# Designed miniproteins, single chains, part 19

Each design is a single chain, and the fold is of that chain. pLDDT is the mean over its residues in the fold that is shown.

## One batch from the design tools (miniprotein)

Design m678
Fold by ESMFold2-Fast:
Order: C-alpha cells, then sequence, then structure tokens
Structure m678 (fold): chain A 94 residues (1-94)
C-alpha cells in the first residue's frame, strides 16, 4: 500500500514538473524580449527538472506493482521525449 501511494505521488510530481517546465520554455521562446542566452538557460533548467523526475520515477518503479510499473514506464517515455525536444531546441539556439 505505501509503495503504491509513493508511486502515485511521484507520477503526480513528475507531471506537474513537466507541465511547469513546458510552460516556462513556451513562454521564454514566445517572448521577443527574452535573450538567446536566457532561452538557453530556461531550456537547461527544464532539461535538469525532467532528468531529476525521470530518476525519481525509475526509483519508484523498483518497488511498484506490475500495473504501476507500466504506468511509470509510460511517464518516463513521455518525459524522455520532452527532454529530447528541449535538447534539440537548445542545439538550434547554440
Amino acid sequence: MSESLRAEVEIGVARIAAAVSELAVKKALADPSTSKEEKIEVLEEAIEVLEKSIERLREAKKTADPETQRRIEEEIEELERRKKEFEELKKKLE
């Protein structure tokens, strides 16, 4: 019971972190007053947040039941996809 609750909390935290990071990136990229350097910094912060969320989900997966493990794997795949997208955007700005 405790391990399942932990996994649900970690999934929720990861979803919130990803949504906040995506909003910050979108706002920075859409703002013509935001410098190239500031856009790179926002992308670097977003990438770091996603990396930390992925590691937390991998740890939660180790003690989760099979159904929850599957849900965690789907969340990790989505976060890895978003991270790759942010890395490509950063490359284009450098």
Scores: mean pLDDT 84

Design m679
Fold by ESMFold2-Fast:
Structure m679 (fold): chain A 61 residues (1-61)
Amino acid sequence: DEVKKKVQESFLKALEALENGDAEEAAKILADLARSLGYSDKEVEELYEKSLKFFKELVEK
């Protein structure tokens, strides 16, 4: 399943970015994944903003 492989690869890259303290890169990876899965520009932007906020909190903990 091409979609499953893409999702797994994106999540692994996002986790690596978080381990490096890069919340912005992690949020961007998830936003890029959502865009590639056919979500709208507004949905992708909202996901990026929410993910960035969440990942910044995770990195600070």
Scores: mean pLDDT 82

Design m680
Fold by ESMFold2-Fast:
Structure m680 (fold): chain A 89 residues (1-89)
Amino acid sequence: GALERAKELLEKAREALAAGDLRGALELLLEAAREVLKAAKDKEVILKAIALILDIIGLLIEMELGVEPDPEEIRRLIEELEELIKELE
């Protein structure tokens, strides 16, 4: 289901971040957040998922403009998405 796919994508995002692939980590994290949004029914979880998607898109736009994101900020977004996935289980 969507949550299983979100977990797989989140694990791949962590691996990409550990390898120094910041763009790959953000792209995988964006896919994972979209899967969480598909599974979400509660307004609070939906709003948190949308906020995470917007933060991820913002970092991807900054990268396209030549601004390298802070790896710690990407790690924070991964942790926030992991907590949302736990709320849906």
Scores: mean pLDDT 88

Design m681
Fold by ESMFold2-Fast:
Structure m681 (fold): chain A 60 residues (1-60)
Amino acid sequence: MLTEEERRVLALIAQGKTDEEIAEELGISPERVKELRQRILEKLGAKNDKDAFRKAGELA
């Protein structure tokens, strides 16, 4: 399902952090954060961040 890196990104998005803030926190590029967001949405079948949080909660 979600990788460890993808799970970390989703958790930081849930905390209200921007792509740039997540990139600084994890030591990666903002472009990499955007790629991980797309993969998270795709893997969860979610349309947006809010939908992804709901679906991740249902799978827990």
Scores: mean pLDDT 77

Design m682
Fold by ESMFold2-Fast:
Structure m682 (fold): chain A 84 residues (1-84)
Amino acid sequence: VEAAKKRALEAIREVLEKLLEEGKISEEEAEEILKRFEELLENEDFDGLVELINEVIPDYKDRFRLLALLEELRLAIEKAKAKE
């Protein structure tokens, strides 16, 4: 679970860095998105994470990649619960 959360955080950081480099987002916007993503991830609010990604990530390819990682994380959490 921790490894999957770390992968999701690394992926959103990479996407935000790319958007900053391309001038599609400001530094302040990237920081706010990252903060919100971290809070939602800590609370395991997957619906909120999906909504945030769909709202703020303009490139459909980057959205698909992030959503796939979030689904992988969700499945990892469900598997951990099922083993109890």
Scores: mean pLDDT 77

Design m683
Fold by ESMFold2-Fast:
Structure m683 (fold): chain A 65 residues (1-65)
Amino acid sequence: SLTREEAEGLGLMLRSVYPIIEDVELEGDTIHVTLRERSPEAERAIATFRRLAEAAGFSLEVHLP
């Protein structure tokens, strides 16, 4: 499970690499990613994040603003 500090660091890292990400929040074992808009680049990034999250034992939920 991610700590609050780890979740904050992950959010900052993801927003630095993918400017299309507006916010990242952790709720239990679910990672919530909020996107600014839809794009093919964002969809590919989210597919990768989903695989990595599942491998680490987390669920990923994607929200559009």
Scores: mean pLDDT 72

Design m684
Fold by ESMFold2-Fast:
Formats: C-alpha cells, sequence, structure tokens
Structure m684 (fold): chain A 81 residues (1-81)
C-alpha cells in the first residue's frame, strides 16, 4: 500500500543516518547490522513499487530516484568499513 511505501521510505532514511553515524564512530559491527536492515527494506520497497497499481508514473519515477540515492549512499558507507 501507499502508506507502507511511505513508512519504508522514512525508515530507510533514518537507518541511513544511523549507519553513517556508526561508521563515522568506527562501530563497524553496528554499521553492518544497520546496512543489512537497510538492504532488506530497500528490496521490500522495490517489490511494493512494482506491485502497487495506485502508484502514478510520476511517483514511480521519484521513488526510483530515491532508490538510486540510497544505493549510492550504501556504497559510500561500505567503503568506510
Amino acid sequence: SREEIEELLEEIRRLLEEAKKAAEEGDFEKTKELLEEIDRKYRELGRLLQSDPNITEEELEEFKKFLAEVQKELGEIYEKM
């Protein structure tokens, strides 16, 4: 549902901030756990976006841009580990 998509977007944003902080602090165990949780939510979000008939083409394009940004940030966090 749209609400599930919006909740996942916010959760992913919060987890990314937490993972960045953990990586900057050198807590790589916590960073790894957060990255694994982000990966799970990222994949779930992608699945929901493809299956929801109520998503407009414009909304889907915006969500795809968000997913691309998440992927780039994940790569940057992994490089810090």
Scores: mean pLDDT 79

Design m685
Fold by ESMFold2-Fast:
Structure m685 (fold): chain A 80 residues (1-80)
Amino acid sequence: ALTPEQLEAVKELARIAQDAIDNKMPAEEFLKRAREVLEKYFSPEEVERIMKAMEDALKKTGSIYAALQAAVAEIRRLAA
């Protein structure tokens, strides 16, 4: 299960992702906001790992939703 801190990070990322989808936010701005959220909850090494997963998903799909799912999957791997 996710820790309370990891769950809060996922909730904040989901809010930013929804805002980005609704407003057609540029990918660069979405990634910047996501990084700011992750830096509050994770170590620098964990932030880079999660950000890489999100950037890879965005590059392959063009989907902010796919980037969010990649971030959640990576956070779950860190929790295991």
Scores: mean pLDDT 86

Design m686
Fold by ESMFold2-Fast:
Structure m686 (fold): chain A 110 residues (1-110)
Amino acid sequence: SEVEEHLRRAREHFELAKEYADEEAQRAVEALREALEWTVRNDGTISDRRVTGPTPDQEKGLRLTVRTAAGEERTVEVRLPPSEAGLRALQHLVLAVSHAEAAIAARRAA
């Protein structure tokens, strides 16, 4: 399905992000993946998304708040170093979130 294809692409980008992340950031990436997959399964939405430090020289992060149709909310934050590796990880996380948003949209359209 279109939902399954977008979730597969999101998972691919989460794995690529982990290649550029230390062990602590890898655990945060997994928490983000779990929160997004939980959101898709529970007919939820992304209620807030914040990206910080878009250049290599800045500390970087992605903070996401998700909400189910029932109103349950979760917030996950991934923090990344001021480095080219941190920027690569952030770029993959942004792509993973975009695919998860597409999965949510496809599920709602069906």
Scores: mean pLDDT 85

Design m687
Fold by ESMFold2-Fast:
Structure m687 (fold): chain A 61 residues (1-61)
Amino acid sequence: QKEKDEELVRRAVKEVGKELGVPEEETEKIAKEMAEAVRSGEMTLEQAVNKGANKLMEAAG
């Protein structure tokens, strides 16, 4: 379950980053951070996706 949630977070963050026009490097950095938070149990899938989206919006300006 956690492994699948980690992959879902990475995909969701990458999709949102692409839609917002965030540079790929920054999007991958955020995706990695959110995936690690889910893997470690620090965040749920929903929390990680929400926080990742907020970080992408900040990066987009």
Scores: mean pLDDT 80

Design m689
Fold by ESMFold2-Fast:
Parts: sequence; structure tokens; C-alpha cells
Structure m689 (fold): chain A 60 residues (1-60)
Amino acid sequence: MSRRELERRAAVLDAARALLKAALDFMKETGLGSEEEIEAIEEAARELEEELRRVEEELE
């Protein structure tokens, strides 16, 4: 993967992570969503964070 492709991938992953965090904050603040739904989104956020970390390490 080229450096530009890695930078673009990092930007997309960071944006997705920010959106998931905003959704979690909204759900927790409003009380919307089940415990299972919140847990699933938290797991997805962790997976995105790990992938972003790997891409950022490749950029160094």
C-alpha cells in the first residue's frame, strides 16, 4: 500500500472512530439503545482503534 493510501485509510478510520464515539456518547446521554447495542458499538470502536494504530505505525 502506498503512503498516500495509508494516509487516506488512517483518515477514514479516524473519522469512523469519531462517529462511533459520538454515537456512544449520544446513546449514553439520552439513554437510547440496549446494553447489547452499546457493547457491540464499543467493540467496533476498539477494533477501529487497533486498525488505526496499525496504519499509523506503518506511516512512521
Scores: mean pLDDT 80

Design m690
Fold by ESMFold2-Fast:
Structure m690 (fold): chain A 73 residues (1-73)
Amino acid sequence: SELVEKAEEYEKKGDYRKAGLLYASAGNEALSRGDFETAAELYEKAAEAFEKAGDKDWAEGLRRNAEWARRLA
């Protein structure tokens, strides 16, 4: 996914917040297609990125999204 590739580039640059947003967007796209496994994995990557950015509330929300998607898989 182009979004995932861009997220990885921002991670390399230390822009974890931007990376988290891109992973979350990719997760939302996977969810809209019914790809719950991929959505869960992408929300977990987004949560990890937001943890590194210091955005604990965003990370927590994304972990809940990942758990929910995993239950639908």
Scores: mean pLDDT 88

Design m691
Fold by ESMFold2-Fast:
Structure m691 (fold): chain A 56 residues (1-56)
Amino acid sequence: MENAIKAGELAYEMAKKLGLSDYEAMQAGIEAMDLAKNEGLSPEEAAKRAVERALK
């Protein structure tokens, strides 16, 4: 699904800009892809939620 790929890329880039490790950024990307695909969230909303979870 195109939106899932965009969500994952956005989450990875946001996490890296916030200083998270490559591993944490990848985990945020996977979570964002799942949120976009399974919950129907926009790429931006999915990425935001995944990164917020990774920061806690």
Scores: mean pLDDT 80

Design m692
Fold by ESMFold2-Fast:
Structure m692 (fold): chain A 58 residues (1-58)
Amino acid sequence: MVRSARITRVEELPSREEAEELARELEERGQRAQVTQNPDGTYTVTTLEEVEEDQPAA
């Protein structure tokens, strides 16, 4: 069962090292980061936030 994850940020980076560094910082802040390699050799870091019902946001 796949629950919807909200994409909060998409960042394209020229190197894997920079993508992994950004992903690590996002994970340290409690966010989920997905690193995807593009066909041109760049890397895309997608930040995902689990959308759970029961967020008391007025």
Scores: mean pLDDT 71

Design m693
Fold by ESMFold2-Fast:
Structure m693 (fold): chain A 49 residues (1-49)
Amino acid sequence: MTGLEALEAAIEALRKGGFGAAVEAAQKASDTPIGTVSYLIAEAAKELL
């Protein structure tokens, strides 16, 4: 649920603003620890590519 929202936000931010924006969007959406955010972004990049 919250993880899915963070992942979706990270994917959009990555496409539009790059990696930094993706990290910020993911944290803001789910308020997850930085380690979890980094993992979600890696998975978002996998789905994007």
Scores: mean pLDDT 64

Design m694
Fold by ESMFold2-Fast:
Structure m694 (fold): chain A 60 residues (1-60)
Amino acid sequence: GEEEAIELLKEKLGMSEENARNAIETLKHFSREQAIQLLMKEGGLSREEAEEIVELVHSS
């Protein structure tokens, strides 16, 4: 769920909990594919890592 997405953002991108929560709110406003592309381009994540985070956010 959302808390697991927070943990992944902290681990993979070095975000604080506050920054991770703000990122999740941003990702909720994007489509699944747009959110995946954003995490890949801005976060430097692989598609697989981005898909995992987005699935946790959008399935909540």
Scores: mean pLDDT 81

Design m695
Fold by ESMFold2-Fast:
Structure m695 (fold): chain A 91 residues (1-91)
Amino acid sequence: MEVPVLTVKVDDKTVKAVSLRPLEPGEAYRVTVKVSGLGEAEVIVHADGTVEKSGPLADKVTAEIQEDGRIVVTVKDLKPGEKVEVRIERL
């Protein structure tokens, strides 16, 4: 199931995406980050706080669980003109 996401440009090099549905106990979310012209990263976020990252952009992506259970995905080290798409799916 796709999880609704709010994406915000924080500064010229940084984008954050927030899940609008909180992660519940025992759940895991798959996060897919695509940056135009560069490739993608996959992040699996588990409700226990375990995070698994893969893909060519893994070093540019972090994911954290907030106190309310929402996840915040941060994409950093962007260059002018790079477009970011973040999708979150419940596993």
Scores: mean pLDDT 81

Design m696
Fold by ESMFold2-Fast:
Structure m696 (fold): chain A 68 residues (1-68)
Amino acid sequence: SNEETLKELYEEYSKDPRFEAKLVGDDTLEITNKGSVESLIGLALRIIGDYPHLEVKIEGNTIIVRAK
């Protein structure tokens, strides 16, 4: 399910020191960038490419990923 995908992404990126991952409710994942602008853009593009059924937005230094 999309919710299971968000939990898997949370576990993956919570282990990456370039990012801080946070689950908000059951349908939203927030990934805050602690690294370069290239790491922010690169991660956002990767998620868009790998998970086109998820909603992805960039707000400042944070990637917001939502299940439908």
Scores: mean pLDDT 82

Design m697
Fold by ESMFold2-Fast:
Structure m697 (fold): chain A 105 residues (1-105)
Amino acid sequence: DAARREAERLIREGEELIEQKRYEEAREKYEEALRLAGPNNVEALTNLGHALYNLKRYEEAKELYERALELDPNNVRALAGLGLVYRHLGKFEEAQEYLDKALAL
């Protein structure tokens, strides 16, 4: 519970850093949150994926969004995130499929 509460605080700090476009610092906060909350924390996985996407680390972002979807197949953030990653990788048909699924939820 103390570790979970600290992880939630770190996620909130990371979200504030994202708003400030401080993506590397946000990544550090989300990695620590994932360490404290455990490897299956969907919120930490999707937020870390978002930070990595903004850092242009697209393959790493893809892996985190895919892990989030294994745990929560209808996670809107992970579906939208994968859509954006596939678009950057030039996979436009796959990108559209994920974005359409996110919009349908």
Scores: mean pLDDT 89

Design m698
Fold by ESMFold2-Fast:
Structure m698 (fold): chain A 73 residues (1-73)
Amino acid sequence: AKEEYEKGVELLEAGKYEEALEYFDKAIELDPNYAEAYMNKGVALLRLGRYGEAVKYFKKALELDPNIRARVL
């Protein structure tokens, strides 16, 4: 879960947004309560212009961890 998430973050930073989504999805599959994975899936979707989907995943991340914004910042 964390290893997949970290690979997703690396790909996100490299601008490989679609590949990053695959790793965030794998992290979520392994740990459905992984709030950071939902948050960064939202970021990747936002970068791809998929705004409606991004909002859904940001909401899911905040539902799992209301303080996630403070932890990511």
Scores: mean pLDDT 79

Design m699
Fold by ESMFold2-Fast:
Structure m699 (fold): chain A 83 residues (1-83)
Amino acid sequence: KVKEEFDKYIEKAKEYADKTAEALRQLGEQEHADRVKRALDSQIEQAKKIAEKDPEAGLEIAKSVYETAKALYDRAQARLDAA
């Protein structure tokens, strides 16, 4: 079940990374969008590598990446809604 939870958090992290980049692009911040997407994608790949050696540690990192991506999305969406 740790693998199922890990896969779900990775899926959500990817979803929110994409949503964050899209919101930033709509704000006209293309370079910022590309940078944030690259950083989140890198963190997702690190979570996968760590999960190969330590599934529990990988899951905690996946959860952290998801929380970070969602917070960034909420912030970008709030800016977009105010514009």
Scores: mean pLDDT 87

Design m700
Fold by ESMFold2-Fast:
Structure m700 (fold): chain A 100 residues (1-100)
Amino acid sequence: KSVVERLEELKERTRKELEELLKKKDYEGAIQQAIRTLEEAAKLLEEAGLEELAEYLRIQAERLRTLLENLDNHSEEEVRSALEHVLELLDEVIARAKEE
């Protein structure tokens, strides 16, 4: 499979996992899943020679770790927005990978 196909599969799997966690109001679990997804996507990009996109996603994963550490200081709306942004980041990175 191409890196694009693997990223598209990862995005769809992640969307479903995040939807289920958010239905349960498991915000901590949802953020942890988003971090794992960004790290997996970064590894796929790095293996494909797309090192700058991999680094970009690792930076975003660190931002989510900071959100997780400060979860009690954030609203449900802020957490949901951050998780939606993860899916947008995957779309952006998939589009960039298609250009390479």
Scores: mean pLDDT 87

Design m701
Fold by ESMFold2-Fast:
Structure m701 (fold): chain A 68 residues (1-68)
Amino acid sequence: SREEARAHAERLIEEFAAETKDPEATARLRAIAEQLEASIADPEEFLEEMERAVRALRAHVAARRAAA
């Protein structure tokens, strides 16, 4: 359901926040989540794109830390 998908997405965001400890990156992920929820009606497709966004943003955070 959409409610279960939202709960799962929130768990992904919480795990990302705990792992990265980067509030700016976490805020960006939340903004992406809201945009994806607005554009994708299918809960499964929404979660697949959320997992993709988490992986991509995790890579960006790691690259920024390596460059600093």
Scores: mean pLDDT 83

Design m702
Fold by ESMFold2-Fast:
Structure m702 (fold): chain A 83 residues (1-83)
Amino acid sequence: EKEKKAEELYEQGKKELDNERYETAIELYEKAIELAKDNYGLQARLYNNLALAYRKLGDTERANEYQKKAMEAAVKFARKKLA
């Protein structure tokens, strides 16, 4: 249930990102992350899109922070799939 809602918020955020509504996309992605606690694959996608949205807004510091979180989540996802 929580994972399904996180995926729905991710898709909504992606539509907002495509429409250049970066602040709205960020809010949706942040809500999705709270629901995607153990879903490292979804976390990696969410953090990558947060990094992109912050870059578009000119917030390079936050963009770099989220890019690092995306890489960390991707590593955890890869390790979990091999277990």
Scores: mean pLDDT 85

Design m703
Fold by ESMFold2-Fast:
Structure m703 (fold): chain A 97 residues (1-97)
Amino acid sequence: MVEEALALVEEYRALLAQYRAGPTPEIARRLRDLMVRLARLIVEMSVEELYELAKALGLPVSREEIEEKAEGIKRKSAEEVEAVERLEEERRRREEE
């Protein structure tokens, strides 16, 4: 999961640079999709995996800081995933009707 999360962050950074150069609805949608995919991985990750991801990203965080914040990060990520998935389900239903 750390390898998958790292790949998503790298793709997000590339798309964010493209978005800053020329914002379009298509790029904004791709950024949203990547954030949701990353949030799903974060929900499933252990504290150990979150710490390894933070180190791989060069973030100046301690293991103790990750342990303290992990529950909050996972909770917020789960809420974001549920909210976006519900909106996508509503969108699909409207397209099929």
Scores: mean pLDDT 75

Design m704
Fold by ESMFold2-Fast:
Structure m704 (fold): chain A 68 residues (1-68)
Amino acid sequence: SKELHEELLRLIGEILRLIGEIFDLERKLEKEKDEERKKKLEEELEKLKEKLKELLEKMKKLDEELKK
Protein backbone atom coordinates (compact mmCIF):
# COMPACT_ATOMS: atom_id res chain seq x y z
CA SER A 1 0.00 0.00 0.00
CA LYS A 2 1.00 3.66 -0.47
CA GLU A 3 0.89 4.21 3.32
CA LEU A 4 3.36 1.36 4.03
CA HIS A 5 5.61 2.65 1.23
CA GLU A 6 5.58 6.17 2.78
CA GLU A 7 6.39 4.69 6.23
CA LEU A 8 9.30 2.75 4.70
CA LEU A 9 10.67 5.93 3.04
CA ARG A 10 10.42 7.81 6.38
CA LEU A 11 12.29 5.00 8.17
CA ILE A 12 14.98 4.95 5.45
CA GLY A 13 15.41 8.72 5.90
CA GLU A 14 15.70 8.37 9.69
CA ILE A 15 18.20 5.47 9.31
CA LEU A 16 20.37 7.49 6.87
CA ARG A 17 20.35 10.49 9.23
CA LEU A 18 21.34 8.25 12.16
CA ILE A 19 24.16 6.59 10.15
CA GLY A 20 25.48 10.11 9.40
CA GLU A 21 25.38 11.01 13.12
CA ILE A 22 27.21 7.77 14.02
CA PHE A 23 29.89 8.45 11.36
CA ASP A 24 30.38 12.03 12.64
CA LEU A 25 30.66 10.83 16.28
CA GLU A 26 33.16 8.07 15.34
CA ARG A 27 35.34 10.65 13.55
CA LYS A 28 35.09 13.00 16.57
CA LEU A 29 35.94 10.11 18.94
CA GLU A 30 39.11 9.22 16.91
CA LYS A 31 40.35 12.84 17.29
CA GLU A 32 39.41 13.21 20.99
CA LYS A 33 42.30 13.12 23.51
CA ASP A 34 40.35 14.03 26.69
CA GLU A 35 39.30 10.84 28.55
CA GLU A 36 36.08 12.37 30.01
CA ARG A 37 34.89 13.70 26.61
CA LYS A 38 35.93 10.40 24.98
CA LYS A 39 33.76 8.46 27.48
CA LYS A 40 30.75 10.73 26.80
CA LEU A 41 31.21 10.30 23.03
CA GLU A 42 31.46 6.49 23.44
CA GLU A 43 28.24 6.46 25.51
CA GLU A 44 26.42 8.61 22.91
CA LEU A 45 27.74 6.37 20.09
CA GLU A 46 26.44 3.23 21.87
CA LYS A 47 22.97 4.83 22.24
CA LEU A 48 22.89 5.77 18.53
CA LYS A 49 23.99 2.25 17.47
CA GLU A 50 21.21 0.74 19.62
CA LYS A 51 18.67 3.13 18.03
CA LEU A 52 19.95 2.18 14.55
CA LYS A 53 19.43 -1.51 15.41
CA GLU A 54 15.80 -0.76 16.45
CA LEU A 55 15.13 1.16 13.21
CA LEU A 56 16.65 -1.61 11.06
CA GLU A 57 14.34 -4.15 12.78
CA LYS A 58 11.32 -1.88 12.09
CA MET A 59 12.40 -1.54 8.44
CA LYS A 60 12.73 -5.36 8.13
CA LYS A 61 9.18 -5.83 9.51
CA LEU A 62 7.78 -3.23 7.08
CA ASP A 63 9.64 -4.88 4.16
CA GLU A 64 8.10 -8.26 5.14
CA GLU A 65 4.60 -6.64 5.22
CA LEU A 66 5.18 -5.11 1.76
CA LYS A 67 6.11 -8.58 0.36
CA LYS A 68 2.79 -10.09 1.53
Scores: mean pLDDT 83

Design m705
Fold by ESMFold2-Fast:
Structure m705 (fold): chain A 71 residues (1-71)
Amino acid sequence: MTDEDLRRRLTDILADGAEEAGHPEAAEEIRRYGPGASLEALRRARAVLQEGDWSEEALREAVRIIRESAA
């Protein structure tokens, strides 16, 4: 697996989770910025989401981490 494949897979997992949690806008942002984010940022976003039980606050922070990494 390449780093690109890993980033894409983790992006899909996080976006699918956001959509299942009822936040399709967050899922769209994760899909948009995730492929450009580092694996470290995606893993931190996942940890935030797991710790926050996919709350709106946790999703907002996860999207922030992903967007900042992709910039």
Scores: mean pLDDT 85

Design m706
Fold by ESMFold2-Fast:
Structure m706 (fold): chain A 97 residues (1-97)
Amino acid sequence: DIAEWEKYVKEAKKNGLWEEAGRALLALGKAYFAQGRYDEAIAAYEESLELAKDNYELQAEAYENLARVYEAQGRLEEAKKYRELAEEYKEKAKKLE
């Protein structure tokens, strides 16, 4: 439900709930991707990355989803870049365990 996720993201941002907004943006991006709305999915994932600073697990997930969108578009160079970033941030997240 894209409209409900958009409303939740707006409300979370208004209340300073940045991590919740970042996670909701991942869900929104996945919903856009499922509908073939690739540019909107990319925008949602990029915004999730901005709001999820210092949450390496969430950043890794956003990079993984960006790689998937670029791969679906046939943009293989960008897909490779974001897969490498996802692996890097996944390793950073593990260091905090």
Scores: mean pLDDT 86

Design m707
Fold by ESMFold2-Fast:
Structure m707 (fold): chain A 58 residues (1-58)
Amino acid sequence: TTETAILAGARALDAGKSVEEAAQKMVEAGLDPETARSLAIMLAKAGATAANVEASLA
């Protein structure tokens, strides 16, 4: 699901991975590359943590 993909990207960023690595994790979870990259950039700019993303999706 989109929610699972967003969480995967947030976890990658939380672990200190690059935006590109976060986007790749989202693609692996089923997002298209363009959407994944846009979301990874937005999460990084927002300073979103995996915990904050989980709370928002609950």
Scores: mean pLDDT 77

Design m708
Fold by ESMFold2-Fast:
Structure m708 (fold): chain A 95 residues (1-95)
Amino acid sequence: PFFEGIELIKEKRYDEAVEAFTKAIELDPNFALAYAYRSFALEKLGRKLEAQKDFLKALELDPSAAPTINQVILLLELKRYDEAEELTKQYLEKK
């Protein structure tokens, strides 16, 4: 479900992306990057308070991921989706 959510973001299907990341979080409630990606999708939907809560939750779950989370969000805003996904994969492989 997590990588499905990233694909849905690339397609601008933000509502479905939120559902995919919600499933990823249900499987792993400590998955900081899933909260970060869901925050981005929620922001695109104008659901700003929910987005802020998810962003804060991502940073609380893994403070060491803050540089990666910030870079991923920036790449997504710039529509550099493949670079965001590659950075995400590199981060997850180091864990």
Scores: mean pLDDT 85

Design m709
Fold by ESMFold2-Fast:
Structure m709 (fold): chain A 82 residues (1-82)
Amino acid sequence: SPDVEKLIKQAESLIKKAQQYLKQGDFEEAKKKLEEAIKELEKLNRPDIKEYVERAREALKKGDLETAIGLIKTAIEIAKVP
């Protein structure tokens, strides 16, 4: 679906922006981009990624941005499979 592809591309773009902010030491802006990526993935309404998205939200609440990035990337790869 074109809508699914658009949401996945938006999530991937937000992850790249988050990683750039982390390299600059801007943890607050990085966290914001990761929260936006999670929201884009939630719009897919897919049960198979829900666990990874929820675990990513919990990692962000704990300030564990590396774990959140890994979980979001896993959700993106699963979402690419129809």
Scores: mean pLDDT 86

Design m710
Fold by ESMFold2-Fast:
Structure m710 (fold): chain A 77 residues (1-77)
Amino acid sequence: SELEKRKKLLEEKIKENPDDATLWEQLGDVYELLGDFEKALEAYRKALEIAEKNGYPQGYIDRLRRRIAEVEERLKA
């Protein structure tokens, strides 16, 4: 599928740039579209760790925190 191709491309980009929070966020987005909320949560949490460590804009960090909370609530249901 197109989503599986995008996932593989993102995984390869992450191998080259493991500290790019936006790549981890995009990987989380693909996992959500695939219905894999556990893996989406793992990817978003990794993006948040990187974003906080590397001083990303507060608006970006707040957006990731909101997205993590939304996915966590879906997993509780």
Scores: mean pLDDT 88

Design m711
Fold by ESMFold2-Fast:
Structure m711 (fold): chain A 68 residues (1-68)
Amino acid sequence: SIEEKARELEKLSPEELRAISEAQMPLVKAGDTLIVFSNNVFSGTYTVKSPEEARALTKGGVHLILVE
């Protein structure tokens, strides 16, 4: 489940979450579901409207991780 995935990802360091998020960003497309982390805490999910918008959200301790 998304919640189980998010809980496992919360065990990672902020740098590890950032690295995964950055590696996945070029692959993000409209309609994708991303898990949202704020200050290394699971904060919900985000459905991508545009890849550009998703990239703009990855500021100030926010990381977005692809569900699939």
Scores: mean pLDDT 79

Design m712
Fold by ESMFold2-Fast:
Structure m712 (fold): chain A 85 residues (1-85)
Amino acid sequence: ETKTVTISADELAEFAEENNIDPFKTPLGEILKRYLRDKYNLPDNLVIEKIVDSYGNEIDPKMTLDEYLEKYGPPESFTVTYSIP
């Protein structure tokens, strides 16, 4: 089953800081996967199916925050669709 959740940029940034994640070197999909795992107690094998930012851009989960900011600028939120096998 697929699920969709919206995560604010501020919430994601706070999570990264609390967990000593370097957002500029870590892929966005990995940060979001760790967020979903830790906040919702989900299994490690969850799959990020789709990421859409507050501008409506579909985001490559392998993109780092540094690459994202260079291309799109700062978002308000990310809407993430994920599945659990």
Scores: mean pLDDT 81

Design m714
Fold by ESMFold2-Fast:
Structure m714 (fold): chain A 74 residues (1-74)
Amino acid sequence: SEEEVLAEARRLKEEIDRLFAELQRDPGNDAAWARLVELSDRLTALLQAHPDSPEIVELAVEFARRLQEAQALR
């Protein structure tokens, strides 16, 4: 259902926000980087399944931007 998809997107956003906050404090945290890769894969799968969802598209764009910013600290 749409509600389940949006709930999944919200959970992913919360995890992503926590990991980026952790990486801003400790850019050398390999475990946090590994977890971001896992979340990136899950978000990509969600986006492929729901390419017309504004919430998922917005989350994917935000994730890509923040990932580039975080990688600059590495």
Scores: mean pLDDT 83

